# Designs tried in a protein design run: designed miniproteins, single chains. Part 18

Each design is a single chain, and the fold is of that chain. pLDDT is the mean over its residues in the fold that is shown.

## One batch from the design tools (miniprotein)

Design m602
Fold by ESMFold2-Fast:
Structure m602 (fold): chain A 77 residues (1-77)
Amino acid sequence: ATVDSILESLKENGTLEQIKSAYYGLLRDKALKLKDQSELDKLISELEKFLSPEEIKEIRDEIEKTIKAAEEAEKKK
């Protein structure tokens, strides 16, 4: 499913927590596999339509933490 189709389904029947979970999964996948900051920024911008600036900061911090943890895990092999 695309992000747009997930969001439309969640808007109709889902909760804000379900929207957050879907975006967290997608952002982590993009961050870990692509390491493309531009793609991450676009996904976060879409999420800004549903979340407060404080919640967006929390998401950015969690994504950064996830990237750093993955990089450190690779370095410790």
Scores: mean pLDDT 65

Design m603
Fold by ESMFold2-Fast:
Formats: structure tokens, sequence, C-alpha cells
Structure m603 (fold): chain A 67 residues (1-67)
């Protein structure tokens, strides 16, 4: 599932985060992208629709921080 998400996202930083084995660690780092990386907004929108509930919730939280 994370490998499929890596194919859909464009930013190398997001791809590296998705390569991590822990979904909880991925979630924390996605939220950090929301605090400082507005260029990742489109990738976060893709991840917010994922079937992985930990990743989708983290991406939605990051998008709220970006706004």
Amino acid sequence: MKEELKKKVKHEAVKKILSLPSDVLVAGLLIELGRGEPETKEDLEILSKSKNPIISKAAKEALKILE
C-alpha cells in the first residue's frame, strides 16, 4: 500500500517518508510537512484519500496546519 502511494506522489521528501516501515512515524513526518512545506499540499491531498487510515488522517491533519 505505501509503495502504491509513493507512485502517486511527486515530491521526493514525501516519497522518502512513505519508504519508512512504521506507519506511525510516517504520520508524524507528514504532519511536520504541513508545518513548513506548502509545496507538498497536492501530495498531502492524494494521501488524505488513501485506504491506510493512519496515513490518511495524518495527511488531513497536515492540510489543516497548511491552511
Scores: mean pLDDT 79

Design m604
Fold by ESMFold2-Fast:
Structure m604 (fold): chain A 93 residues (1-93)
Amino acid sequence: MFPQSDYIPSVVARAVQLLVERYRRDPDAPPLTDEEIEEIIREAREQVVRDGDLDGYSEEEVLNPSPKALERIKEILRRADERLRRANEERRR
């Protein structure tokens, strides 16, 4: 189990929800680009702050995560994208 200090769990959860919604709207959507990953993370951070779901972090930390935390969130989102694409392909078999 990874230390919670490596990323912001609420931001990750919200970003994955946004990714799932993307594939529900367009099941044939191409793989996420780095720019699209950054956009989803930005939207997720804004939604977490709006909803007050800070998961023990400050609003400043959620809006301006450390480079290490941001890279970890990006890695998790890339992995989630790969898994969702694979699951959609398997459903059509």
Scores: mean pLDDT 75

Design m605
Fold by ESMFold2-Fast:
Structure m605 (fold): chain A 82 residues (1-82)
Amino acid sequence: MSLEEKAKKMIEETKKKVEQTIEDGKARGLSPEEIRKEVLKIIAETGAKIYDEAVKANDYETRQKVLEELLKIAEEYIKKIS
């Protein structure tokens, strides 16, 4: 499996986990701020893992693309929780 394919799968899984975290947070009566903190932690953990894999593979281009995509995902979910 290519690094790009692996990253895409991890991002897809992360999006599902984020959506589940938002649903669970709302059901538990958490504030939007608390839900945002949990979402950002999940995205940051995924980003760190993919970033490390890209560095090990010496794939600078994939590393940059993944970082940019994760930042866009974070921005999207932060706005959605507001």
Scores: mean pLDDT 80

Design m606
Fold by ESMFold2-Fast:
Structure m606 (fold): chain A 64 residues (1-64)
Amino acid sequence: PPPVRTVTVEIAGTATAQDVRDALARAGDAGATRVVIRAPSVSPEARKLIDEARAKGVDLELVV
């Protein structure tokens, strides 16, 4: 199967820590090098996980 480079997750409400964990797990399983999370707002815990993932070298984009 073709390699997945980007995993995009769309959240209709506030992005939670669980949403970020699920997105990262999906990207890891798919071998993706980039994660995009789209949400109208982000919880403080979700933002902390995003910062931690970026610090570990994950190419993660948050679209609000």
Scores: mean pLDDT 79

Design m607
Fold by ESMFold2-Fast:
Structure m607 (fold): chain A 100 residues (1-100)
Amino acid sequence: SPLSPQQAQQLQQQSQQLFQQSKKYAEQGDTVKDIQLWTQSQVLRLTSQGKFDEAEEVKKLGDEAAKLAETDPKKMSELISKIVGLVLRTIGDEIQPKLL
């Protein structure tokens, strides 16, 4: 079933809260939690717009980026850039983690 307007609005509010939490973890130097919460924020934003396939791709890329944050920061940054590009192409809006 398509998302109701109330469900879409709730997902947008949750996305905004997760984005603000990711910024707090970035300020603390917790790169893994920053990426995890930022990724969940983007997934919820895409889902609220009915972009389910793109949300799944972002989740996969973000999970990989979080795992690489401490062992391969360059590859982590490349994966985050790929997520940013996907979000821009899909909904025309850019939200980057404070790390970028």
Scores: mean pLDDT 85

Design m608
Fold by ESMFold2-Fast:
Structure m608 (fold): chain A 72 residues (1-72)
Amino acid sequence: TASQVEQLIAEGARTAEEARRALEAGDLERAKRLVQRLIEIGDQAKSLGVESLAAELYAEAERLEREIAELE
């Protein structure tokens, strides 16, 4: 439903911001957990048929994964 999509958008945005803060703090373990949470939110969006939101969340997760790998 529209309310479920709105919730996923908000949760995805908050999770991405927390992941970026974890990266800035050098907390790679926390950043990795938050990236996994982004993927889970993307999977939920895909299951609801909101492929555009899922694609956006997966792209953000991939970007964060590349940044984490570069710092390791």
Scores: mean pLDDT 86

Design m609
Fold by ESMFold2-Fast:
Formats: sequence, C-alpha cells, structure tokens
Structure m609 (fold): chain A 68 residues (1-68)
Amino acid sequence: SPLEAQIRAGLAELRALATQLPPDLQAQVDVFVAGAEADLAAARTDEELQAILDRVQAVLDGVRQILA
C-alpha cells in the first residue's frame, strides 16, 4: 500500500531526527512512534491509514521546526 509505505518512511525519518532532540522530546517521539506503529498494524481502511499519515506528517513538521 502506498499509504503504508509513506507512513513507514515518515516514522523512520522521525526516529532519525529524534536522535538530535533533547532526551525528554526523544521520549515523547518514541511514545508517538510506538502508538503510530500500533495504529498502523490495526488499520483496515485507507481513511484510517490517511489519518495516521496526517498525524505522522504533523509531528515530523513539528520536529523539523524545533531543529531549525
């Protein structure tokens, strides 16, 4: 699924960027990633996958803004 591939790519980028964050923010990203992976495993529809992707992208944008 293209949506699943995009979610997995976004989560991988989040993990990579999180290594540059302070420990408290790294822990928050780790919790988010674990939750997103659980949601991805449970997802049954493209609407559910899109909601996960939107959430992953929002967190990625936030992390990029912190690192800028």
Scores: mean pLDDT 89

Design m610
Fold by ESMFold2-Fast:
Structure m610 (fold): chain A 81 residues (1-81)
Amino acid sequence: SLTPEQEKIFGDFLKKISELYQKVLPQLTPEQRAELLRFAKELVQKFMDDLSKAKSVEDVKNIAEKYLKEFEERVQELLQR
């Protein structure tokens, strides 16, 4: 079971991913939108997998920052195509 603080970090992560996705949608082609949605889903799955190995709240924060950064980098890559 997740602690309340770990649940908050995961929830904040999901909100940030969703907000950035919605913000960039008008700038993306249909194919890029589908690619970004698949990537977001993969990152959430990886987060859940890594969460099972997390030993502290700081570990969960580091996991969230890592995957948020990967998502932001993918958004920038798509916008440059």
Scores: mean pLDDT 86

Design m611
Fold by ESMFold2-Fast:
Structure m611 (fold): chain A 95 residues (1-95)
Amino acid sequence: MFEEIEKQAEELIKKLLEAGKLSEEAAKRAKEAVKIILEEYKDDKRPDVVGEIQSLIMEIIEIEIEEPGKYSAKEIAEKAKERLEEAKRKLEAEE
């Protein structure tokens, strides 16, 4: 399951690189940040974990599109988690 998510992330990053949305260095950092997230979640058995990982991957990609080269792969992974938590709080506050 996680191997398929990793392949999907790599394919998306490749398409963005080919479209000129990411540099080669940005694509490399995004892939490294994805691997950090997959390693952190490897033992997570929650039924919605796949969706959470997919959301984190999208946030990783957005960080490198918006602020290329500003963060290390580890910092990108942490920033993506912060962005996801903010998004969850907004949804819970909406009546």
Scores: mean pLDDT 80

Design m612
Fold by ESMFold2-Fast:
Structure m612 (fold): chain A 100 residues (1-100)
Amino acid sequence: GPELAAEAQRIAANRDGLLEVSTEVRKLAEQARSAGLEDIATLLENVAKTLERLAQGEGSPEDLALVLMALSVAAKIAEREGHTELAQQIRAVADKLAAL
């Protein structure tokens, strides 16, 4: 019925959004690694992996909260080390994720 179709569409849109955010986070991880920010790169790679698992229906709502916390930590470290643009990009991705 219409309710089941709407629910399926929301799940599909959420999954596609998670995969899009995961792709953006992986690009930020590569930028961090190129800048010598290995701790941030590793943290962002772990975030991307968790988002990919969530998109596959694996994991819990708590994993999303941990991802948002990890992105916040990564942005603060980037900002403290003078990488303000990277910090802003990480925050933008976190905002996009929170809006899903």
Scores: mean pLDDT 83

Design m613
Fold by ESMFold2-Fast:
Structure m613 (fold): chain A 68 residues (1-68)
Amino acid sequence: SSMLKTPLGQASVLYLQGTLYYNQGDFEKAGELYKEAAELIKSLNDPVYDPTAELLEKKAKEAFEKAK
């Protein structure tokens, strides 16, 4: 969104959207959104966010596995 120009803000929106799709059973879409959120967090180049990016990558992998 043009109203959320920070990578952290954009990642937060993607995470919430991913969680919404996950709760609706759309695991493939949830995985895509979690992966995109992880990439935005990594773009910050700040080690304090490394655990958050890893968690989002794990959530994406789990969602894709459930989509099978």
Scores: mean pLDDT 82

Design m614
Fold by ESMFold2-Fast:
Structure m614 (fold): chain A 60 residues (1-60)
Amino acid sequence: SILDLVEKALENPETEEGRKALYEALKAKDPSLVPDDDILTPEAAQAFLELKREVEERKA
């Protein structure tokens, strides 16, 4: 699921696998959020923060 990809990204923030999981989660939510330059737009950053919040609420 999208939330599982977000969890993987949060657990592996310094790895290439974690970065790929982050972008896969964003693509699954909205493909237009994924940047071409590996720089997160404010919209993509906000979407990721919302997904992170959902993961933390689900885990609690």
Scores: mean pLDDT 71

Design m615
Fold by ESMFold2-Fast:
Structure m615 (fold): chain A 68 residues (1-68)
Amino acid sequence: SDEELFEKVKELALSKGLSEEEANRIAENVLNAKKNYGLSEEQALELAELILQKDDKAALTLLLEAAS
């Protein structure tokens, strides 16, 4: 569910040392990307990992491949 995905992304961001405000923002952005690009929950979690690693090129590639 979107609620479970939000909590998973939030927990992941918090585990990487981000603030709760930053973690919530990332979780919101990942959910928006899932809705806009048609990502699966697995792809949305992969996107979250790439964002947290600051791998912007890989994150963009994932979004473009999902949109195709």
Scores: mean pLDDT 83

Design m616
Fold by ESMFold2-Fast:
Formats: structure tokens, sequence, C-alpha cells
Structure m616 (fold): chain A 81 residues (1-81)
């Protein structure tokens, strides 16, 4: 439903903002810049699963496996909605 798509988008956007803020606090300019790009793509309706997979891989390389898994799960649910 449109309400489910809206809720999932808000949840995904909130998660991306938390990732961006964490990256900024840690001085991780690569993670920050890529996450900001994904927020812009989400807002434009242009976010792809490939974009999310690339961010998830960056998160896993940093030891944020649980965050990466949750990010992928949200994106998959949004794609099916």
Amino acid sequence: SEAEVRALRLELRGLLQLIRESAEKEGDEELKAYTEQLIERLDAGELTLADVEALADKLRSRGYDSVADYLRALAARLAEA
C-alpha cells in the first residue's frame, strides 16, 4: 500500500541519516559522502538496490554487519511494496 511504502521510505531515510551522522562523528568522509548521495537518490525516487548493496558492503568492511543487514532488509521490503 502507499502507506506502507511511505513508512518504509521514512524508516530507510532515518537509518541513512543515522549512518551519515555516525560517519561524520568518526571522520569517515567516504561513508558520509556515499550515504549523503543515497539520501539524495532516495528523495529523488532514484535509489536502486545496487546503491544499497554498495553502502552495505562499505558498512560490513567497517564491522557494521548488523546495520548493513538491516539496511538491505528495508530496501528489499521497499522494492516489494
Scores: mean pLDDT 87

Design m617
Fold by ESMFold2-Fast:
Structure m617 (fold): chain A 95 residues (1-95)
Amino acid sequence: ETAPTVQIRDLINQGLIALAQGDLDKAREYFTKALELAQKVNDQVGIANALVGLGMVYEAQGDLETARRYYEKALEIYRQLKDQDGVAFLERRLA
């Protein structure tokens, strides 16, 4: 059986591919599955990355308020993880 952390990364990567192709429904599905699995196994990196993915989907749909909520949740996790790249990325998006 593939380790949950690898499955979460694969789901996030599939979500990013779908987002790049403009398939927002498929992107949301992949990021939602990644978030659910990451929460189940308490993968904080996976949770933060899936929340960013959902934020990007809502931003692409023009729902900036919902996107902001997802980005703020991910930002708090990246701060706790001391992930400076994640923090810098989200601070730019929230500005």
Scores: mean pLDDT 89

Design m618
Fold by ESMFold2-Fast:
Structure m618 (fold): chain A 100 residues (1-100)
Amino acid sequence: MAMSVEELLLELHEIRLKLEEAANNKNKEEMKKELARLVELVQQLATLLSESSRAEVLEKLREETARFEKALEEDNYEEALEIAKELLTFVVDILEEEQE
């Protein structure tokens, strides 16, 4: 289950597009599904990092996931989408840093 950085970036892009579509359609189930997929990718990415960086990534993932779930509970699809975009940007930035 090792993915290349190119495969990870492609899958992150696909998740972003599906989250935007789900938010526009107010589809809570699809947003949760795509967040779960993002969480799995971030967890896989964390295993490739140093122990210290891994702790920071997992903490950020936990915080942003909690914020996302709260936004969806309040039917705030725009806020949930922005939270997911923040997490996606964080993950992409880490991938770019680790790739040189």
Scores: mean pLDDT 79

Design m619
Fold by ESMFold2-Fast:
Structure m619 (fold): chain A 77 residues (1-77)
Amino acid sequence: MVEIPEELEDRSEEIIEAARRVKETKTEEDAMELLKVIAKSKPSTLALIALKEVLELFPDNEEIQKNAEKLIKHHLE
């Protein structure tokens, strides 16, 4: 089935703020919130950069790594 998704909002400001929070706190909870914002956001270079930074900050967290890689694939496709 081919489905056209509803327009995803440009959440660049929310991504920037969430990424800033992750860098400041370095908590898995803030990283997961950033991933949720990116999942609801229109694909962008900003989102890809934020996802790569999260992967570097949480290399040992398999859940974050898996979710971030899934979102990177979605944004590149």
Scores: mean pLDDT 74

Design m620
Fold by ESMFold2-Fast:
Structure m620 (fold): chain A 100 residues (1-100)
Amino acid sequence: MITLPERTSSLSEEQVQALLEKIEQLLAEVKADPTNIAAMRSLVSLLSTLYEEAPYDEELKQFLLEVLEELRKIAEEHDSPEYKEILEDAEALIEGLKSE
């Protein structure tokens, strides 16, 4: 069993919680209007920030994966360059979260 390092993070617990609330709001906006590319891009950016800056947490990892899978599903239903870019970004984050 590998010794887990002490949790060091650029984000406080309060900041993580605020970002999670914003992600849930943006996901709701994207689900209400899947043509809102700006909201989808903002969502990917926030998910990437949490993946890189938040302390490691299995519950957080599962939440990020669930949001990314929803976003990927929405992006896959549209055939345009903007949705392809979002799909590629979401798939890259999903692979990163699942691999290590």
Scores: mean pLDDT 76

Design m621
Fold by ESMFold2-Fast:
Structure m621 (fold): chain A 114 residues (1-114)
Amino acid sequence: SVADVKAQLDQRLAEIGALTDLAEKQRLARASADFLYRQASTLSPADAQALFDHYTSGLKALLSTFSKEDAVAIADAVLGALQERAARSTDPALKALIQEMMDRLEAFGREIAS
């Protein structure tokens, strides 16, 4: 269910927060974005939107608990994974959701870097 996938995304974000090594945080962050993409690609557009919104909010909250330097590095790792998926996607609706999330994370990155 969508609720079960949201719970799994929350667990994946919590695992990133529990780590101390930046490179491993970045690796898990990329993996969580890839998981989001795979789950969203199997769902209705409304459910896919709900997953992207849930993940983006949770990620922003998590990034706010890190140093600015770590937050930028982790956000860049997620953006890199999403850019790869957007470039290879043939689904216009899913591509639009990825672009919206990338725009939101880029705006957030500018706020935390300032």
Scores: mean pLDDT 86

Design m622
Fold by ESMFold2-Fast:
Structure m622 (fold): chain A 80 residues (1-80)
Amino acid sequence: SPLLEAARAAFGLLVAEHRDDPEKLVEEITALVRTLIRRYKLSPEELEEIKRTVLELVADFPEEVRERVAKALEELMEEA
């Protein structure tokens, strides 16, 4: 999906920009995911793809950061 490809690129840029600021990274990822959910009628499959993409992009971060991202995504996906 062109939308999901663009989202992956945007998440990648956020990870690169905020690599030294995990707090800001979690905030910016959360904001972008929330915007995608609000703006687009995402299917359950697209929501799962966004979740996997974000978790893959933060896989090399400390466990604490990964857990915070995973929890934020879970909470957002429940509201979608």
Scores: mean pLDDT 83

Design m623
Fold by ESMFold2-Fast:
Structure m623 (fold): chain A 73 residues (1-73)
Amino acid sequence: EEARLREMAETLRRDTKRLIELARAGKISLEELEQAIARLEGLLKLPDLPEALREPLREALEALRREAAELKA
């Protein structure tokens, strides 16, 4: 279980980094980035979310929100 949760956290971190790279390269829209943020916000509100995923999700949200703010500026 712990190994599976660690794998999921690593996948989340990798996917988040990829989204930021694509956004910086202009390959995804601000709207697509905001949709990704909304999905992760929804996951954090799930009552049965594993504790091991909460910190990776918060980190991902913070990184994506920062990138969205930069694109809006």
Scores: mean pLDDT 81

Design m624
Fold by ESMFold2-Fast:
Structure m624 (fold): chain A 89 residues (1-89)
Amino acid sequence: SDEEELKEVVKGLLEDLAREWGLSEEQVEALRERLEEAESVEEMIEIAAEWLREEQGVSQSLVDAVRAYVEGVVEAERELRERLKEELE
């Protein structure tokens, strides 16, 4: 489904960002396990935000910036998929 594909995009994006921030593979694996339990892309974003704030000690301003960035990527992906459906159907 489109939602399952978007969940995989968000999962990969968050894992890549965590690695770029210098988090260990064990920390990335812990994040991955939490994200697997999410029922929606929106729930994945909230789980990641909570994990960053509570377990990694990231500031609220940085968490808010990450949330906004990921939400922007999701909206861009949804728009691109809608446009591709219109042009290829």
Scores: mean pLDDT 80

Design m625
Fold by ESMFold2-Fast:
Structure m625 (fold): chain A 87 residues (1-87)
Amino acid sequence: SLDEEIEKLRQELIDIVRAILENGKATPEDVEKVRELKKKILFLELQKRYPNLTKEDIEEIIADPEKREEFIKNSDFYTQKLIKELE
């Protein structure tokens, strides 16, 4: 399910952040992994919340800052907060 997939990715993000804190340093590889996980989580969260959006629309929102800002302007408070936290 989408919820199980989101939870798995959120757990992977927590595990990486914990490892960074334990090591006192983030490698460039860790930074890239965090970015990729955040993008995947945001994609699935938007797919879950906005069933009328196509996968292409969601990919455009994630990839294009201008389209993302337009989407944020027309979104509810919780969606805005979610996007900012995963950006």
Scores: mean pLDDT 85

Design m626
Fold by ESMFold2-Fast:
Structure m626 (fold): chain A 97 residues (1-97)
Amino acid sequence: MKEKYKEELLEIVRRLAEARPDLSPMEIGILVGAVSYAIDKGDLEELERILRDYLGAPDEVVEEFTRLVKLINDGAPESEIREELERLRKLVDEWLA
């Protein structure tokens, strides 16, 4: 379901934000909320800005995240969404290692 994949994307955002020592729990909540809103709007430019500028995510993570959001919003097959989600998770795990 679209809602389930959105929650998995927001979990990834929380992991990226929690890895930053400069962000408070309140700031993490605000950033997760901003990403949630950008996903709902299909605002890929705002999504890239939040991930890159506020969360410090590398270009590869930003590009994969925004591609996944586009696939989910466009109603791509569940198999494709799952494959790209696992790819995003691997990129995030490698960057946070």
Scores: mean pLDDT 83

Design m627
Fold by ESMFold2-Fast:
Structure m627 (fold): chain A 68 residues (1-68)
Amino acid sequence: SKVLTGATGSHNDKSQEGLNKSQAATVGGKAAAEKLKTLEPTLEGNEEASLVGQRKYQEELAKLKAEQ
């Protein structure tokens, strides 16, 4: 028979993630998530551009932490 333990565990993990995401969105995490999405570090094959993106992403994360 197929191993269902892994599938069940993965399903529970996704359920927990959904709960956390829903709570964050409901509590007003949508604005923060939107900003993080636009500042997501992109590896376009240009290391310099990637570094700039990484820096912006970290800067936004630091701002979010400071505002908490």
Scores: mean pLDDT 55

Design m628
Fold by ESMFold2-Fast:
Structure m628 (fold): chain A 85 residues (1-85)
Amino acid sequence: SVEEFIEAVQSAAPLSAEQRERARRLAREVAEKFPELIADPNAARILAIAIALHVVGGAAALDPLLEDTTDPAVREAIEWIRTLE
């Protein structure tokens, strides 16, 4: 579910209250754009980590995750997350 995905994002890193609200917003945007990836437990886990990294460290924090990610659909989603405000 979208709510379970939001919880996964917020649990992936220690976040401030402001960062938790941003993570919730970005998690909803990702779930709306990539619903099939959110339905896949492995893809959802990787994307939850990607959103948390982006919220804490910005676009550059995603570079190591992209190096380790081989699935083209998951890579496309991570690249899109890099563009989010």
Scores: mean pLDDT 86

Design m629
Fold by ESMFold2-Fast:
Structure m629 (fold): chain A 55 residues (1-55)
Amino acid sequence: SAMTDIDQAVSLLTEEVREESRKKLEEYYAKKDWQGFNKAVTQALRESLELRRRA
């Protein structure tokens, strides 16, 4: 389901990027834009890793 897919994707993100990323992922999922979905996940993970590296 959409909720399961999105929850799984955001589970690896830090709190700081999670809320904004969830909204973007929901939009891409509703549009069936899987390329946009994957790019948004990758970008959010990269930002999350940078934040963790600096914390």
Scores: mean pLDDT 72

Design m630
Fold by ESMFold2-Fast:
Structure m630 (fold): chain A 81 residues (1-81)
Amino acid sequence: MLKAKDAELIKKLLEAYGEIPVRIIATNPEDPEIEILGTPIRIHQSQAEALGLELVVHAPPLPSDEVTKSDDYNARLVKAP
């Protein structure tokens, strides 16, 4: 289950950066598991959506992507419109 402190950290990162780089850990088509950059936090897409966030699987191309420090990260969380 999503912990309150993890939800607050996610919101804080989104407020600071406008988007959060993430890695899809488990490719479950119903509810993929996502790891947040620079943290041990793992959440499901449904939990991110409950926070008003959208999972975006398109990152800016290298070499100008300073948003992620690892090529292991292939997606982003953004605020839903």
Scores: mean pLDDT 65

Design m631
Fold by ESMFold2-Fast:
Structure m631 (fold): chain A 58 residues (1-58)
Amino acid sequence: SPTLTVEEVDDIEAAIARYKAQGYQILEAPTYDAARNRWVATLAKDATEFVELVQPAP
């Protein structure tokens, strides 16, 4: 079954670099969510492991 991990981060670009070093690939580049005042990015590894990164906006 696919696994999804949600991680709140203070630096979404640094978090993306960290996950890419572990074999993850970007599915959704950082996108601003105005309704929740946050940036969201999605990464995946081998179509079975998914990570959603959330960075609150100031």
Scores: mean pLDDT 85

Design m632
Fold by ESMFold2-Fast:
Structure m632 (fold): chain A 81 residues (1-81)
Amino acid sequence: ATEAVAAESHVGVGGGVVATARVAMRGGTTLTFTARGPNGAEASVTATAGATDADLTMHAGLAGATAAQAGEPVEATATFT
């Protein structure tokens, strides 16, 4: 299943821009978190759950986004398989 998730952008520890979202992950599934930045740059991060459900905070680095664009909402989806 794929769902839109609320994600925000901020300046990360290294000065790059990072999208973050909290997602509820079902046991036995793989989660792909995809975020698209304000410059159209896209990043994906994959996590695999064990047998039990988990709540995760996902982070994706937005290549091509500038510090001036931090704090802008980003388009993000969570896909479960």
Scores: mean pLDDT 71

Design m633
Fold by ESMFold2-Fast:
Structure m633 (fold): chain A 77 residues (1-77)
Amino acid sequence: MGEEYYRKGLEYLRQGRFEEAAEYFEKAGDAFKESDPEKAIEYYTLAGKLYALTDRLEKAKEAGKKAQELAKSLGIE
């Protein structure tokens, strides 16, 4: 499932559909947060940047918070 969400995010990104891309990268992060938390942080960070680019500031903040909380749990921030 996580790989499927990531692939869909890439497809939307290629189409310039940044908000939809962000949604799928966030879903990919959610799917990987237990099995591959470093990858989940990467995807949450990417989602946050894309949400910010589309002026979805609250969603960007939420995605960034997910990345930050997961990074703190790993001791890397």
Scores: mean pLDDT 84

Design m634
Fold by ESMFold2-Fast:
Structure m634 (fold): chain A 67 residues (1-67)
Amino acid sequence: STEAIIKGLEKIASTLDEESREKVLQEIKKFKENPSTVNLLQVMFTLREAGVSAAEINKAIAKAIKE
């Protein structure tokens, strides 16, 4: 579900430094307000800029979808 994906993304954000976490949380907020592929990709891009690997992001999303 979209809510499960959001929770997974927020958990990853909580492991980041303060500045990176705030940027990621802002993008997650946009995704929460309008759950679109474009907004999801923007969250993923921001996580990658913060040093989170594509594999880690994909695992978190896949896990959230299965729950």
Scores: mean pLDDT 80

Design m635
Fold by ESMFold2-Fast:
Structure m635 (fold): chain A 101 residues (1-101)
Amino acid sequence: SELDKLDPAKVEKNLKTLSDEEKERFIELIRKGYEKALKYSDAAVLAKGPIEELIEGIKNSDGEKVVEAFRKLAPYLGLILNQLSPEELKEVVEFLEKIFK
């Protein structure tokens, strides 16, 4: 899968090129999607730990933590992202493309 190709060192390098404002916006949108997902699925509770690890990894530019958290989050990612508007979803996808390229 594409998730098996994620390189922690490359993700760390990419995270270090991003502004604090761009990181905070992504964190805001992921939290928003998660809070809405909790209203529709009990399974969303299982995403709490992975989301907190992802947020910490992004804030600290920790590529290993971001990759591990994203892999754990992958089964719930569709549920979370489906809660966002089309504009908000585009912002999240563009951020993910920047960190994983």
Scores: mean pLDDT 85

Design m636
Fold by ESMFold2-Fast:
Structure m636 (fold): chain A 60 residues (1-60)
Amino acid sequence: MEKGLAAAQLPRQQKQQLAQQIHQKNRDLTTSIADKLRAIGDSFERYLKTGEVGPALGKP
Protein backbone atom coordinates (compact mmCIF):
# COMPACT_ATOMS: atom_id res chain seq x y z
CA MET A 1 0.00 0.00 0.00
CA GLU A 2 1.69 3.06 -1.19
CA LYS A 3 1.62 6.11 -3.37
CA GLY A 4 0.48 3.58 -5.92
CA LEU A 5 -2.99 4.65 -4.96
CA ALA A 6 -2.85 7.33 -7.63
CA ALA A 7 -1.45 4.87 -10.16
CA ALA A 8 -3.99 2.22 -9.20
CA GLN A 9 -6.76 4.76 -9.38
CA LEU A 10 -8.31 3.28 -12.45
CA PRO A 11 -11.84 2.30 -11.46
CA ARG A 12 -13.31 -0.50 -13.52
CA GLN A 13 -15.16 2.08 -15.61
CA GLN A 14 -11.89 3.76 -16.50
CA LYS A 15 -10.30 0.40 -17.27
CA GLN A 16 -13.27 -0.57 -19.40
CA GLN A 17 -12.98 2.66 -21.35
CA LEU A 18 -9.27 2.14 -21.81
CA ALA A 19 -9.84 -1.36 -23.17
CA GLN A 20 -12.54 -0.09 -25.50
CA GLN A 21 -10.28 2.69 -26.70
CA ILE A 22 -7.50 0.23 -27.46
CA HIS A 23 -9.93 -1.97 -29.35
CA GLN A 24 -11.14 1.02 -31.35
CA LYS A 25 -7.62 2.15 -32.17
CA ASN A 26 -6.73 -1.36 -33.24
CA ARG A 27 -9.55 -1.40 -35.76
CA ASP A 28 -8.74 2.08 -36.98
CA LEU A 29 -5.11 1.17 -37.45
CA THR A 30 -6.00 -1.97 -39.40
CA THR A 31 -8.28 -0.01 -41.70
CA SER A 32 -5.68 2.70 -42.22
CA ILE A 33 -3.00 0.19 -43.14
CA ALA A 34 -5.30 -1.61 -45.55
CA ASP A 35 -6.20 1.70 -47.15
CA LYS A 36 -2.58 2.65 -47.67
CA LEU A 37 -1.74 -0.75 -49.10
CA ARG A 38 -4.55 -0.37 -51.60
CA ALA A 39 -3.35 3.08 -52.59
CA ILE A 40 0.14 1.74 -53.16
CA GLY A 41 -1.16 -1.15 -55.21
CA ASP A 42 -3.34 1.13 -57.28
CA SER A 43 -0.49 3.55 -57.86
CA PHE A 44 1.81 0.72 -58.90
CA GLU A 45 -0.71 -0.65 -61.39
CA ARG A 46 -1.24 2.84 -62.76
CA TYR A 47 2.50 3.24 -63.17
CA LEU A 48 2.66 -0.02 -65.07
CA LYS A 49 -0.10 1.14 -67.40
CA THR A 50 1.37 4.60 -67.99
CA GLY A 51 4.99 3.48 -68.13
CA GLU A 52 4.77 3.26 -71.88
CA VAL A 53 4.91 0.06 -73.91
CA GLY A 54 7.87 -1.39 -72.04
CA PRO A 55 6.21 -4.23 -70.15
CA ALA A 56 2.70 -4.14 -71.62
CA LEU A 57 1.15 -5.91 -68.65
CA GLY A 58 -2.59 -5.99 -69.12
CA LYS A 59 -3.08 -2.74 -70.94
CA PRO A 60 -6.66 -2.32 -72.12
Scores: mean pLDDT 64

